Designed miniproteins, single chains, continued (5). Designs and how they scored, part 89

Each design is a single chain, and the fold is of that chain. pLDDT is the mean over its residues in the fold that is shown.

## One batch from the design tools (miniprotein)

Design m19091
Fold by ESMFold2-Fast:
Structure m19091 (fold): chain A 68 residues (1-68)
Amino acid sequence: SADLAALERLLGPAAARLAAALEGTPDFGVRMAKWLATRHDLPPEVARALSRARSVAEVLALLRPHLT
């Protein structure tokens, strides 16, 4: 998908593969937030919002402002 391709460009293929495997599961946001928190220093409010994300598009919207 276009969102997975965008995520791969921003965070690399490991992040895109994880998101593809987890998208559509109840634990998607929580597992993505945990994986990202071990690799990126995210503000607590962003990590909390990520834990509630339901799609790759939501993850991208939350992370884009914090990526340089």
Scores: mean pLDDT 79

Design m19092
Fold by ESMFold2-Fast:
Structure m19092 (fold): chain A 66 residues (1-66)
Amino acid sequence: ALAIIKDLEAVADADGKIPNSTLKEILLKHGYSEETADEIVEKADLNGDGTVDVRVAGLLLLEMAR
């Protein structure tokens, strides 16, 4: 859990954003299925603009790990 959040923070831009494709790649690297990764990306992309706030993604991942 902590390792994935650190990977997300390491690739975030100055505004704390990453592309949807980058989030999906990190999720797959950490053992999530393609279907689950796509669902997380969709939920984390609140504006539908193709970018995700890493704090939003981190909170979703922590909630799903419970």
Scores: mean pLDDT 77

Design m19093
Fold by ESMFold2-Fast:
Structure m19093 (fold): chain A 87 residues (1-87)
Amino acid sequence: MSPRQQQLHTANELIFQSLEVVYKLKEVEKASDEEVLKRIRELAESYGFSEEEIEALLKVVKEFLEKNEKDEFKMATAMMKALNEVL
């Protein structure tokens, strides 16, 4: 794959894992928004994302948590758009 295709593939994996974290922590464990954001940051760091990319992703996640958004497709689309703007 090209370097850009590899970045997009890794971004997709991060997004799907982030959505799973949101679901598990908020719906199953009833965790705080801060714990969700912390777990997603740790996940993004493990995939080698830059601080700028992590901050762009977390801003979108924070907005969804504040709005109590449940549409996974809408969340995934916004997360991908945010990462694509800084990749």
Scores: mean pLDDT 79

Design m19094
Fold by ESMFold2-Fast:
Order: sequence, then C-alpha cells, then structure tokens
Structure m19094 (fold): chain A 80 residues (1-80)
Amino acid sequence: SDYIEERLKKAKELFKEGLEAFKKGNYDEAIKKFNEAKKILQDLLDTLKQNTPYSPLHDEIEKEIEEIEKNIEKVKKAKE
C-alpha cells in the first residue's frame, strides 16, 4: 500500500532528523522528532494489527519503535 510506504518513509525521515539533532546537541529537537516518528509507527502498527495479525511487518515496526525509545532515553541522559 502506498499509504503504508509513505508512513514508513516519513517515520524514517523523522528518525534521521532526530539523530542529526542529537549529534548537534539539539536535545529538545531530537526528542520531538523521535516522538513524532514513534507516534507514526505506533498508529501504523495499531492499524495493521487490526487487519493482519500474523504479518512479519508487525515485528519490524515494533523493533523500530524500540530503537526510537532507546534513542529517546540516550538523549534524556545526555541532556541531564
């Protein structure tokens, strides 16, 4: 689906923007971008689970969400 592809692409772009902000020391921007990426993936995962309970895509999205959460924690530790 073009919709799924566009949402995944947007989440990846936001994640990259968050990583770039983190490297520059822009911690609040990094957290904001990571939370935006995470929300897109969580909303997509919820939608997909309603329609395709046995898709390997569910596992991939869940792992991407986990990676984003780990990076949010890293930024919070670096900020404080």
Scores: mean pLDDT 85

Design m19095
Fold by ESMFold2-Fast:
Structure m19095 (fold): chain A 87 residues (1-87)
Amino acid sequence: SPAAKAKAIAEGLALVDQANQLIQQAVQLLQQNPDDPQARQQALQLYQQGFELLDRAYQILSDVLGPDAADAVVTKALVDQVKQESE
């Protein structure tokens, strides 16, 4: 149904947003503490959690939009978020 598809898209996008937040936290930790092994370990954990959420988002979006459209949505959201935080 259109409602079920819209709900799945919203769920996938919410997971992408959460993944972006975790990845941005990891990037900030590495930028602020480039030579700190503890910060690097924490950043790796944040990256792992972020990538796990992206995999889940991709699976949900791929099922409703197809893999090419899902890839474009996930990639665009990540690029837009990184640009806003970096500029």
Scores: mean pLDDT 79

Design m19096
Fold by ESMFold2-Fast:
Structure m19096 (fold): chain A 60 residues (1-60)
Amino acid sequence: MAPLEEHRKAGEAVVEANRLAEERGLTPDQAGELAYQIALEKGVSPELAQRAADLARASV
């Protein structure tokens, strides 16, 4: 059971990765990898971090 705080951090990782992708002209795959790393740095589980990466890739 992931706490609501972990889901919030995962969402923040997606938003931040998409913002950086827009500013730096990153590819969808690069945005996904960035979201995954940001989520892990925030203490998000690898499973939820992977979902964040998938959302970031789809959002670019």
Scores: mean pLDDT 80

Design m19097
Fold by ESMFold2-Fast:
Structure m19097 (fold): chain A 103 residues (1-103)
Amino acid sequence: MREEIEEELRRAIIEELRRLGYPEEEAERIAERLLAGEKTPLPPEVYRRLLGRSLTLLFELGIRRTIEELKEKGEDQAKIDMLQAILDGDGEVFAASYRKLQE
């Protein structure tokens, strides 16, 4: 679990750095250093983007874990659909699923 979260964070940091124009090898090196708690000289805007992505990923991982637990327990499909809609950014599916749970 902990190692799995660290690997997901490493990949997310690399992807965000690559979107910002960093070469793959440099992005991988920066991600490794940040996860090791090492001071890395990056522009403040880059740090803000990495923080935002990391927080988003942690919430996404938490929601995905909850979905898998609900699936394993055979819980109401509307609950699963509502959580999946959050991950997908699908407000229509979220609203429809929420209404079903209130009925």
Scores: mean pLDDT 74

Design m19098
Fold by ESMFold2-Fast:
Structure m19098 (fold): chain A 89 residues (1-89)
Amino acid sequence: MAPKVFGVGAKNNAEEFREYAEKILAMDIPEGSILVIVDSGSKDETREIAEEAAKELEEKHGVKAEVIELDLSNPEEVQKLLEELRKKR
């Protein structure tokens, strides 16, 4: 299976993000894949959960996981992220 790029957005929704992280961790993720987790300045434990999930993915699947703070309501920041992900495909 070829390496893949996964993008997940989260903001002040730790429980919903836990569900996403659990699904991603349960996937058969190819070695060399990249996971990008976007946190738009959460005030709850969302950022900590994202960083923990990123660490588990790197340890379990040999993937590279990045946690990025990004305002999803800012079109310029969203466009920059999309271009970065496109370049890594």
Scores: mean pLDDT 64

Design m19099
Fold by ESMFold2-Fast:
Structure m19099 (fold): chain A 68 residues (1-68)
Amino acid sequence: MSKEQLALRILTETLDRLTAAGVSQEQRDAFARAFAAFWNSLDPSLSNEEAEARLREKAEELLAQVLA
């Protein structure tokens, strides 16, 4: 799986969790923008394993911020 595919998978899984939690479209859009900004800031030389770990950590951090 490519790093881009991993990022999209984590994004969609987390957006589904936000939808299930009843958050607004504005909050989901804010999450998606923040996650995309983080993805664009990642070192492209990272391994798929390292990229996935950082993306999942950031998704959980951002999810917690939205749900607070």
Scores: mean pLDDT 84

Design m19100
Fold by ESMFold2-Fast:
Structure m19100 (fold): chain A 94 residues (1-94)
Amino acid sequence: MIKLSQLEKAALAVYVFVQEGFDLMKNEGKSKEEALEEVRRRLEEFLEREKASPETRAFVYEMFEIAEKGVREGKSLEEILKEMEKKYKEFLAK
């Protein structure tokens, strides 16, 4: 069962780590593959630390898939964050 506070923490973690991934690409010269692998690693560490429920893990994976697809398609950070926000609102509406 997804608890609102855990879902909100998970959403914030995804937003922060995706932004950090873009920083790795723009400021540190990392490839999109290296940046996506680092974001995935940070999200897995977050989920382990928080002892996230299966539902929260599923949510984080869906949000990360939006970011991964957007990065691979060359979308801007702003476009990716808008798609992620739409998905998050859909989870909150249920």
Scores: mean pLDDT 81

Design m19101
Fold by ESMFold2-Fast:
Structure m19101 (fold): chain A 55 residues (1-55)
Amino acid sequence: MLDEFLAHLRAEAEAAGLSQAQIDAILHNLRVHAERDGSVPPLFKVPPIFPPEAA
């Protein structure tokens, strides 16, 4: 179900008018996080399109 969640986030980001590079970065980060844990947690959090932390 991870791919379904990522597809949902991608569609929402596209609707918000984000660039493809930004969308790819967000989806990649989420995928890497889930892959690292070996599974998608039951508590699916829909992160905000705009990251809460500033680099």
Scores: mean pLDDT 65

Design m19102
Fold by ESMFold2-Fast:
Structure m19102 (fold): chain A 87 residues (1-87)
Amino acid sequence: SMAALEALIQSFKDEISLAVQAEKETAREMLLELNKQILGAIDSMSPEDARKLLQEMLNLYKKLADEGVVDAAKEVYAEISKRYQQM
């Protein structure tokens, strides 16, 4: 359902917000692990829901990269962007 998808998106956004508060190396490890969870979730979703989740993650990671809040933001953005380009 849309409500379940929105709850999942918000959950990932909350985890990313927590991760970026950590020390630099820990933040990178947490973000890479979250990306694995996001990509795993995508494989089990409809293409429409997967696209929405990936778009929301790309928007958040781009904002974090543009604001310079975490160095790993560009790396995790690149990983999600590659998967999104294949949809």
Scores: mean pLDDT 86

Design m19103
Fold by ESMFold2-Fast:
Structure m19103 (fold): chain A 82 residues (1-82)
Amino acid sequence: PSQEELDIEVEVALSLLKYAVIKVTTKDNPEAMKIVEENKPKIDELIARIEASTDPAERRRLVAELQKLVDETIKKVDEALK
């Protein structure tokens, strides 16, 4: 794979790791778990689109959308936990 492809794969992996951490940390809070579950279909869709795309520019845009969605999910979880 090219360096560009490797960079995209690393960013996807980091986003997935952040999401996995949030799922684990919200296990005992029903409101926070609901936020995570409500965003799961959108996250799964973006991952599928990234994996299906062969255009580096499209993949970079989709990865940016995935990062934004994961970060927004984290912020909503933080608000629910206050």
Scores: mean pLDDT 78

Design m19104
Fold by ESMFold2-Fast:
Structure m19104 (fold): chain A 73 residues (1-73)
Amino acid sequence: SMREARMKRGAEINRETGKLFLEAARKSSPEMTRQNAKGAGASFEMAAMMEGKSREEVEKLREQAEKHYDELL
């Protein structure tokens, strides 16, 4: 359906946005790295929700984003 196509497209856009935030975080000052890493996490969560992933899968992605955030220190 057109709705399913729109949700899939929205998920793709949010995943690309998350990747851009991660690249920004890697290149940012320490002060901005944290904020950009959080932006990436939020974008990936939105993509997962739009893809219809379960709550447990979304929570796992949040945990992975948090670990990556700590790695960027």
Scores: mean pLDDT 73

Design m19105
Fold by ESMFold2-Fast:
Structure m19105 (fold): chain A 60 residues (1-60)
Amino acid sequence: SSALEKLKEKVREFLKKQGITYKSPLSDIEAAAREFAEEMNISEGTARLYVGEVLQEEAE
């Protein structure tokens, strides 16, 4: 769980730097998820899952 929380914190920081929010176009969210996957050397599917969870938390 600690590793998951650290990964989610990195997602939040990455999205903030990119200006991505839950209101962003899906294409921009998907592009950000791909860039995060490349930076962290994880699968696009894993990156999309955590990006989605972080954005859902921002939406309430």
Scores: mean pLDDT 83

Design m19106
Fold by ESMFold2-Fast:
Order: C-alpha cells, then sequence, then structure tokens
Structure m19106 (fold): chain A 93 residues (1-93)
C-alpha cells in the first residue's frame, strides 16, 4: 500500500532525526514499540516515552501519529508504525 509505505518512511525519518538531535533514546523507542504492540492508548504511549527520556514534543508527536493510525488506518497503520520503530531501533545499533 502506497499510503502505508509513505507513513512508515515519514515516521522513520522523524524518529531518526529526533534520535540524532538527542530528543529520543533507544529506551524510549523500545517503550513506544512495546506500547504499540500491547495496544496501549496514545496517552499511555506518551507517558512511557517520557519516562524513558524522550522529549515532550517528540513523545506528543508520536502519540498523535499513533492515535491517527488507530482511528483512520486500523491494523495496517499500526503495522506500518511498528515496522518504522523496529527499523529505527535496528539502524541506531
Amino acid sequence: DKHLESLRKRVKRFLKRKYKDGEINEEALKAALKAVEENKTPEELRKEMLKAGASPDTAETLAELYAAAKEHLGEEGLNALRKALKEVIEEIK
């Protein structure tokens, strides 16, 4: 799906930029991935990212993307977001 592939690439670029800027760390990326995999709420994802050391703006933006994926794209959108998170975690090692 062209739209899902675009979403994955945009989320990946956003997260890699925020990682480079020191606004998100590996622990926060893993916390976000776990929250998506466990079907947590966007607010729970935001709180777990903040606990792990993500900046407030980065945590809020990813929580908003997660909320939009849940509401408008369903399971396929969540899979695209999960893939983006996994790829970023693998590439920063």
Scores: mean pLDDT 86

Design m19107
Fold by ESMFold2-Fast:
Structure m19107 (fold): chain A 86 residues (1-86)
Amino acid sequence: EKEKRLEELEKRLDELLAQPKTLETAREAIELAYEAAKLAAELGDLKKAQEAAGRIRRVANEFPELEDEAKEKLLEIRKLYKEAKK
């Protein structure tokens, strides 16, 4: 179930972000947030998709090394939203 998967991803993301911040945990957080945003977009859950995208932006702001990767993922999320609008 996509809804249950989204909840699992959000829980894992929250647990990961509660740990001391390292480049490794930041990269994992961006990946988890990206997957959560994709699922939320597919489900039409705008609020949850925006929350996940916001987490990607916040993590990238703390780790400039990940900024380009985060921007690419945010663009893919936007594409999914455009496709879902059809």
Scores: mean pLDDT 78

Design m19108
Fold by ESMFold2-Fast:
Structure m19108 (fold): chain A 112 residues (1-112)
Amino acid sequence: MLEEIKKIAEEIIRLAEEIGDPVLARAAQLALDVVEEYEKNGEVDEFEAGIILGLIAIMRGVRKVIGDDLLAEAIRYIRKAVKAITIDKDLEKAKKYLRKALELIRQYKESL
């Protein structure tokens, strides 16, 4: 499960770098960092989780202002995945949200 989630996050980072979107890449990196922390400790500190969730919400806001709804929605799903890992403790839900983010990023790339 965690290995699959890590691979999806890594693929999102790769695609973000390929399309040249540093905001999306940073949001995906935060998700990967959260997965690695959960893997090491079985949990993520509530304060740390709150900060990370706040940062990803700001990143989504930035993408909306730049005017790309698909990438903003992808960042929203990345945030949902981080919440699923840190707050809900639901890895299946986290995997589904990251897969949805990956789908949206692929749709964006196909529109170029």
Scores: mean pLDDT 84

Design m19109
Fold by ESMFold2-Fast:
Structure m19109 (fold): chain A 83 residues (1-83)
Amino acid sequence: RREAALALAVLEAERLVEEEGVPRQEALAAAVARVRALTEGLSDEEARALFAELSARPVSDEEWEALLARARELEPEAKAVLA
């Protein structure tokens, strides 16, 4: 699911930033790759579209905070859909 994949990618990117000190832009690329590895449901097309959505422009801190809040709310459902 696109929304579930987006939520998991945002959460993984935040984890990479906070725990591994990876810059947000690099964390987004790695997060999309990890979500693909953890879920068989993401096609190459869907993963590419997800990365394009997250990297189309610099995300402001306010926009990132909003994405994180939504992703955390959706995390249980996203894991159920993509696991």
Scores: mean pLDDT 68

Design m19110
Fold by ESMFold2-Fast:
Structure m19110 (fold): chain A 67 residues (1-67)
Amino acid sequence: MKEKEKEKERERIRASLQAMGDIALADHLARHPDMTPEEVAALRAQIQAAVDQALTSIDEMEKEKEK
């Protein structure tokens, strides 16, 4: 029961982190409109990696809290 609620919460957190990443990307692009497609792709990859790392940290914290 509680595990399904944790999955839903993880999805909400993922969505929030992705939304923040999208805002950060849009702000950066607005400030640097001369970026190449390669630079934009690299920035998107960095933001996605940061989101994934944050989610991994949350998963580890939840795992420790269950102990």
Scores: mean pLDDT 76

Design m19111
Fold by ESMFold2-Fast:
Structure m19111 (fold): chain A 92 residues (1-92)
Amino acid sequence: SVATVTNELFAGPKDEKAIKALEELKKYFEKNKWEEAAKKVEEIIERIKEGKGVRATMTAPADAYEEDAEKVIVEMEVEEISEEEYEELLAK
């Protein structure tokens, strides 16, 4: 089987530090013309600002990651998590 790399982001409701980091990431994607990836990041920012916890997962083939970076980011899975679930994740 092909080796894969999985990256996960967790952010609590109204997490200002996470929002700032994601806004910088969005600017980076916009600079590179990765408009759909920037759109996905903006969706995450909006959910956090609305008071929702967020978990985002991105998976890519390890050897093809650089070539498929935009495609992988666009295929990123975004899930809403409760404040309680976020606290449990931080406790681990």
Scores: mean pLDDT 64

Design m19112
Fold by ESMFold2-Fast:
Structure m19112 (fold): chain A 100 residues (1-100)
Amino acid sequence: SKREKAIEIFKETIEKIAKLVKEKMPEKEEEVEAFMEDAEKLIERAKKEKASVKELVEIAKQLLDLFIEMARKLKAPEDTLKEIEKIVKETLKKLEEIEK
């Protein structure tokens, strides 16, 4: 289903970002993992409450934007921040294709 695809894309993005943080920002890994776990739980809750595909996509977009803001506040290295922004941008494109 489109809902399941949206959730899968979001979870894959969380996994990619967590791997990148573990490799590039090991001292901040726990803070980032806590945020990503809370984000995943929020998306899963919305799915269980039968949120529409559009609502799930919007929540995912908002959570990804908040994550970029968090990474900047944590003073992520410039190259790492660019890699995170690239992953987020690619994910947003995939989510927009599912919303159609």
Scores: mean pLDDT 78

Design m19113
Fold by ESMFold2-Fast:
Structure m19113 (fold): chain A 89 residues (1-89)
Amino acid sequence: MEEAERILERAREHLQTARDLLNKGKELYKDGSKKEEAKQYFEDALVHAGIAEELARLVAEKSPQYADEANRIAEEARKVRDEALKLLK
């Protein structure tokens, strides 16, 4: 189904963005002079990971044929969120 595939692709894009933001934040956090900038990257990573998780769950619920892939994306998004939250405090 084209709609489910499109939503799942958007979930993948948001997950990738969340990972990239999290990794950039970690690099900045190691530079003690940029800790406040790093926090903004972690906050942005949380937003994108949250969107990825919600979109993936929607696909898993509506399109059982994509449930395994969608559940994997949701789990990876949750891991990114947990790590970003831990790094924020």
Scores: mean pLDDT 86

Design m19114
Fold by ESMFold2-Fast:
Structure m19114 (fold): chain A 60 residues (1-60)
Amino acid sequence: MKVPSAEEVTENLIKFAESLSASKEVLLKYIRKEIESNPYLDEEEKEKVFEKVKEHIESL
């Protein structure tokens, strides 16, 4: 795939989290690692993506 946008990364991480039957704590830890390892996002985008995914998971 080509370079994913911050929006696409957010959507993919939400779908990934929803596909796993894991605790919210484990999901958030994994998602944070995924975001931090993404070379296509800057620091501000990483923070925004994590915040959006976190709020979605916390609402489950």
Scores: mean pLDDT 75

Design m19115
Fold by ESMFold2-Fast:
Order: structure tokens, then sequence, then C-alpha cells
Structure m19115 (fold): chain A 80 residues (1-80)
């Protein structure tokens, strides 16, 4: 259910931003942005990465792979 994935992504993003002390006006602007791009938001949730403005599903998938490679490098650096 793509709608549930979108809603869950928006909910978690809102919670993360609020916990980080981001002003409510900025949080609400981000929520509106994500609601305007439901497929991209749902895909971001599935991939576990934050969505950038105007980002397509394909761009999200490509960036998710880059993010995973970056995480692997960080983990290797911390382990050494």
Amino acid sequence: DRERLREEYIRRREEEMRAAGVPEAWIQAEVRRLEAQPEAAATAYELGIPMRRGESVEELRERAEEFREHQKRIEEELRK
C-alpha cells in the first residue's frame, strides 16, 4: 500500500525533525512538500533515505545505492 508507506514516511520525518528542534513552520513546509510527491515519498520510506526537493523515484533509488556505499565506507573506517 503506497499510501501507507507515504503516510509512515511523513510521520517519521515529522517526528525526526521535531525531535531535532526544527521550527514547526519548517516541519509543516516539509510535510506539504512530501504530500505533493506521494510516490517519491513512499519510495523514500521503502529505501530508508530522506527525499530531496523535486527528486524522482529513479533519482531516489540511485541515491539510496550511493548512500549504502557511503555507509559501508564509514563502517569500515570506524572498524579500523
Scores: mean pLDDT 73

Design m19116
Fold by ESMFold2-Fast:
Structure m19116 (fold): chain A 92 residues (1-92)
Amino acid sequence: SKELEILEKLMRLLQDLATGDISLEEAARELEKITGRKIPPDISREELLKIVLEEMKKLGADDEMLKLAERVFRGDFVALAELGRMLEERRR
């Protein structure tokens, strides 16, 4: 589904930002492309996380998925594996 594809893109964005593979400014631009929503160029990390979590919730992410996404953003990559499993269950 399109909703699942967007959830996967948002998850990759949080991972790339958490690992330092992209800058905060690059993450804000990618989030605009993914969501079609205007993101301020001076956005903080915490405000960007808030927007990602709001968009994930709109796409049907439950509270457990949202908590796992926040853990990934904080550098807990064990949470990434669990979040991936939950996304796969949503396909079934």
Scores: mean pLDDT 81

Design m19117
Fold by ESMFold2-Fast:
Structure m19117 (fold): chain A 87 residues (1-87)
Amino acid sequence: MSLMEQFLELLKKAAEAIVAGDEAAYAALKAEMERLREQADPETQRIMDGLLTLLDDAAASPAEWRAADAELVVQLGERELRIHREQ
C-alpha cells in the first residue's frame, strides 16, 4: 500500500471520528497521518497538508458534518475524491 493510500484510509477514519465526536480517536489518527506525512516526498506532503487543513476545518464544524452524513469531497489536482462513512 502506498503512503498516500494509507493516509487516505486514516483520513476516512478521522472523518468518522469527528462525526462520532470521538476526540481521542481523532487525535490518534491525526498523529498517524502527520507521521505518514513526514515519510512522504515534498509533492505528496503538499497534498497531505491540504487534506489535514480540510480535516481541521471539519473538526471545527462537526455538527454540519453530522447533518451532511460525513461526506468529504477533496480535490487532488484535477481529480475529485469522495470520502464517505463506510457501511
Scores: mean pLDDT 68

Design m19118
Fold by ESMFold2-Fast:
Structure m19118 (fold): chain A 73 residues (1-73)
Amino acid sequence: GNSDPLSPAARALLELAVRHLEAGRHDEAAKALQTAILQEAAPPALLLEAWRHLQAGRVDEAVALLRELLARS
């Protein structure tokens, strides 16, 4: 619904990103995350923090933040 911090499309991209990260496909995960961020007019702070952790190579921290964001939706 429009009350969620994530659109359904962004949520699907985050779920895909988590699957890619858990499979060791970091480039595919980064692409999915970047697409999700670009689709949101006001990306949630946790999504931006997850992106920053991934850019720094902190995969476990990125996964934890993405899972938290998905659980809140």
Scores: mean pLDDT 79

Design m19119
Fold by ESMFold2-Fast:
Structure m19119 (fold): chain A 111 residues (1-111)
Amino acid sequence: DAVDYLIDYLEKVLKAPDAAKGAREAKKIYEELDEEEAEKKINKLIDEKIPTNPLYAYGLYAGKLIIKEKLSVKEVEEIIKYAIEHSDASHLDDMNDLEKAIALILNINSK
């Protein structure tokens, strides 16, 4: 499961347990609700959590994108690699949404 791969990477490699929790919650919401209701709930949680727990919010966003776009483990691995190589602010505008979410997790977690 590509979301489980992201969760393990966030928790074990990046040591960002709040981001991992966000990705897990996104997965749970999509398992419990239909796709439209799940996306609406996740978007609301992201907006609510950005000011108080941005790692959790970006974890929610990354999990949502993987599920919505039906990404493979290989695609997520390539996105994580790109985000790590280009995580500085000068490259954020050139990134796709998932690459930006991972880059933001990296930047917040390093401070």
Scores: mean pLDDT 83

Design m19120
Fold by ESMFold2-Fast:
Structure m19120 (fold): chain A 57 residues (1-57)
Amino acid sequence: HHHHMEQENLRKEAERLAAELRDVYRARGADPEITVPSPATKEDIEAMRAAIEALRA
């Protein structure tokens, strides 16, 4: 089954979102420690996207 591939894709997406979230914080003068969840889930991905949107408001 594709469970391993799905998990790998979620992890890569979480890494990308963590980097983007950190960039947004740095643009605002902060440098937080962003931890990528392991294993990453769709809920984690959605939460990270929401955080980025909130910071860009």
Scores: mean pLDDT 75

Design m19121
Fold by ESMFold2-Fast:
Structure m19121 (fold): chain A 68 residues (1-68)
Amino acid sequence: MEKEKKERIEKAIEKLKKATTVPTPEEKIREMAEELVEKLPEIEKLAEEAEKKENLERGSGFDSLKEA
């Protein structure tokens, strides 16, 4: 089970790296990935809804742009 959790963290890190356009330290990306995996049950639900909405309304991307 922990091995699967680690795999998800690594995949999350890879996705974050690909999505990140600015040079971000590995330690920070790893922290974000670990936090995402820890809150996976809730994050998964939100991610599925967000991804599904953007996939269906791909033209409405950047709707969740929040500067601060």
Scores: mean pLDDT 61

Design m19122
Fold by ESMFold2-Fast:
Structure m19122 (fold): chain A 64 residues (1-64)
Amino acid sequence: YQDFWDMVRGVLEVLREAGGRPLTVEEIADRLGYPRKAVEKILRYLENLGLVERVGDGYRLAPV
């Protein structure tokens, strides 16, 4: 449970650092050292919350 939330924070931080640039699941996973499947689950979770949006082959933070 705690590991999941730490991973969520890591994904959000990487997307913030990208400054609105879409990042692929692979790019996010490589930057954080997380398995691609785990990053996919986190991104789907964040997308369902409206915090992240899919753009082409990547994901970015949703507009404020």
Scores: mean pLDDT 80

Design m19123
Fold by ESMFold2-Fast:
Structure m19123 (fold): chain A 66 residues (1-66)
Amino acid sequence: DARRQALLKAIDNLLEQFSTDELLQMVDQARKQAEQLYKQGVLSDAQYQRIQEALDLMRARIAARA
């Protein structure tokens, strides 16, 4: 969909400015933060699922461009 395509284009643009390793580390850090917020009840099930799906997409795209 359009949001998914926009996210992939943003990742491609970031890969021109940052290394693959730096971007993967940022995704891993964001994932840990999201998990902690979910365990603390700050994020709803729907919000956490949406964040996980976005992070999985970002990680896959970054790895595919490496």
Scores: mean pLDDT 80

Design m19124
Fold by ESMFold2-Fast:
Structure m19124 (fold): chain A 66 residues (1-66)
Amino acid sequence: SKEDAIKKLEELSKAALTKLSPENAKRLEEFTEQALKAARLAPTDLSAENVVDAFKSYVLRLLAEQ
């Protein structure tokens, strides 16, 4: 559901912030705000899940680039 996608984004963001440098943590916080807005505006549950998948990919990239 859209609500489950939003909760998942919040949980993933919180976990990732403990593992990132201050600079990358700031980038993640900004991206998290945009991802939460996108999930809330998503027209379908699938569209909301696609936001979660994009968010996971971004987190992995930030972790790899530090």
Scores: mean pLDDT 82

Design m19125
Fold by ESMFold2-Fast:
Structure m19125 (fold): chain A 85 residues (1-85)
Amino acid sequence: DLAEKLQEITLESALKAGVPKDIAEKAAKASKDATEFAKNVLGASDEASWGTGIEAGSLKAKELGASEEQVMEMRKLMLEQVKKL
């Protein structure tokens, strides 16, 4: 499932970027929920659904107190991982 893969990618990317585990887990859930909504409700392409998930996860991490540097690194790592899918 695309949304489950993005949840895993977001969690791993956030943790590698130094985001605290509690924030990383909430960011991963936000990425999954946004990807599911984009794909299943809006009928978006896989690429558009991935993009929506990356934005949602990054925004949630920022809202919960991740630094700008952590969010930028997390987003970069997420983009690298989705390109391999």
Scores: mean pLDDT 83

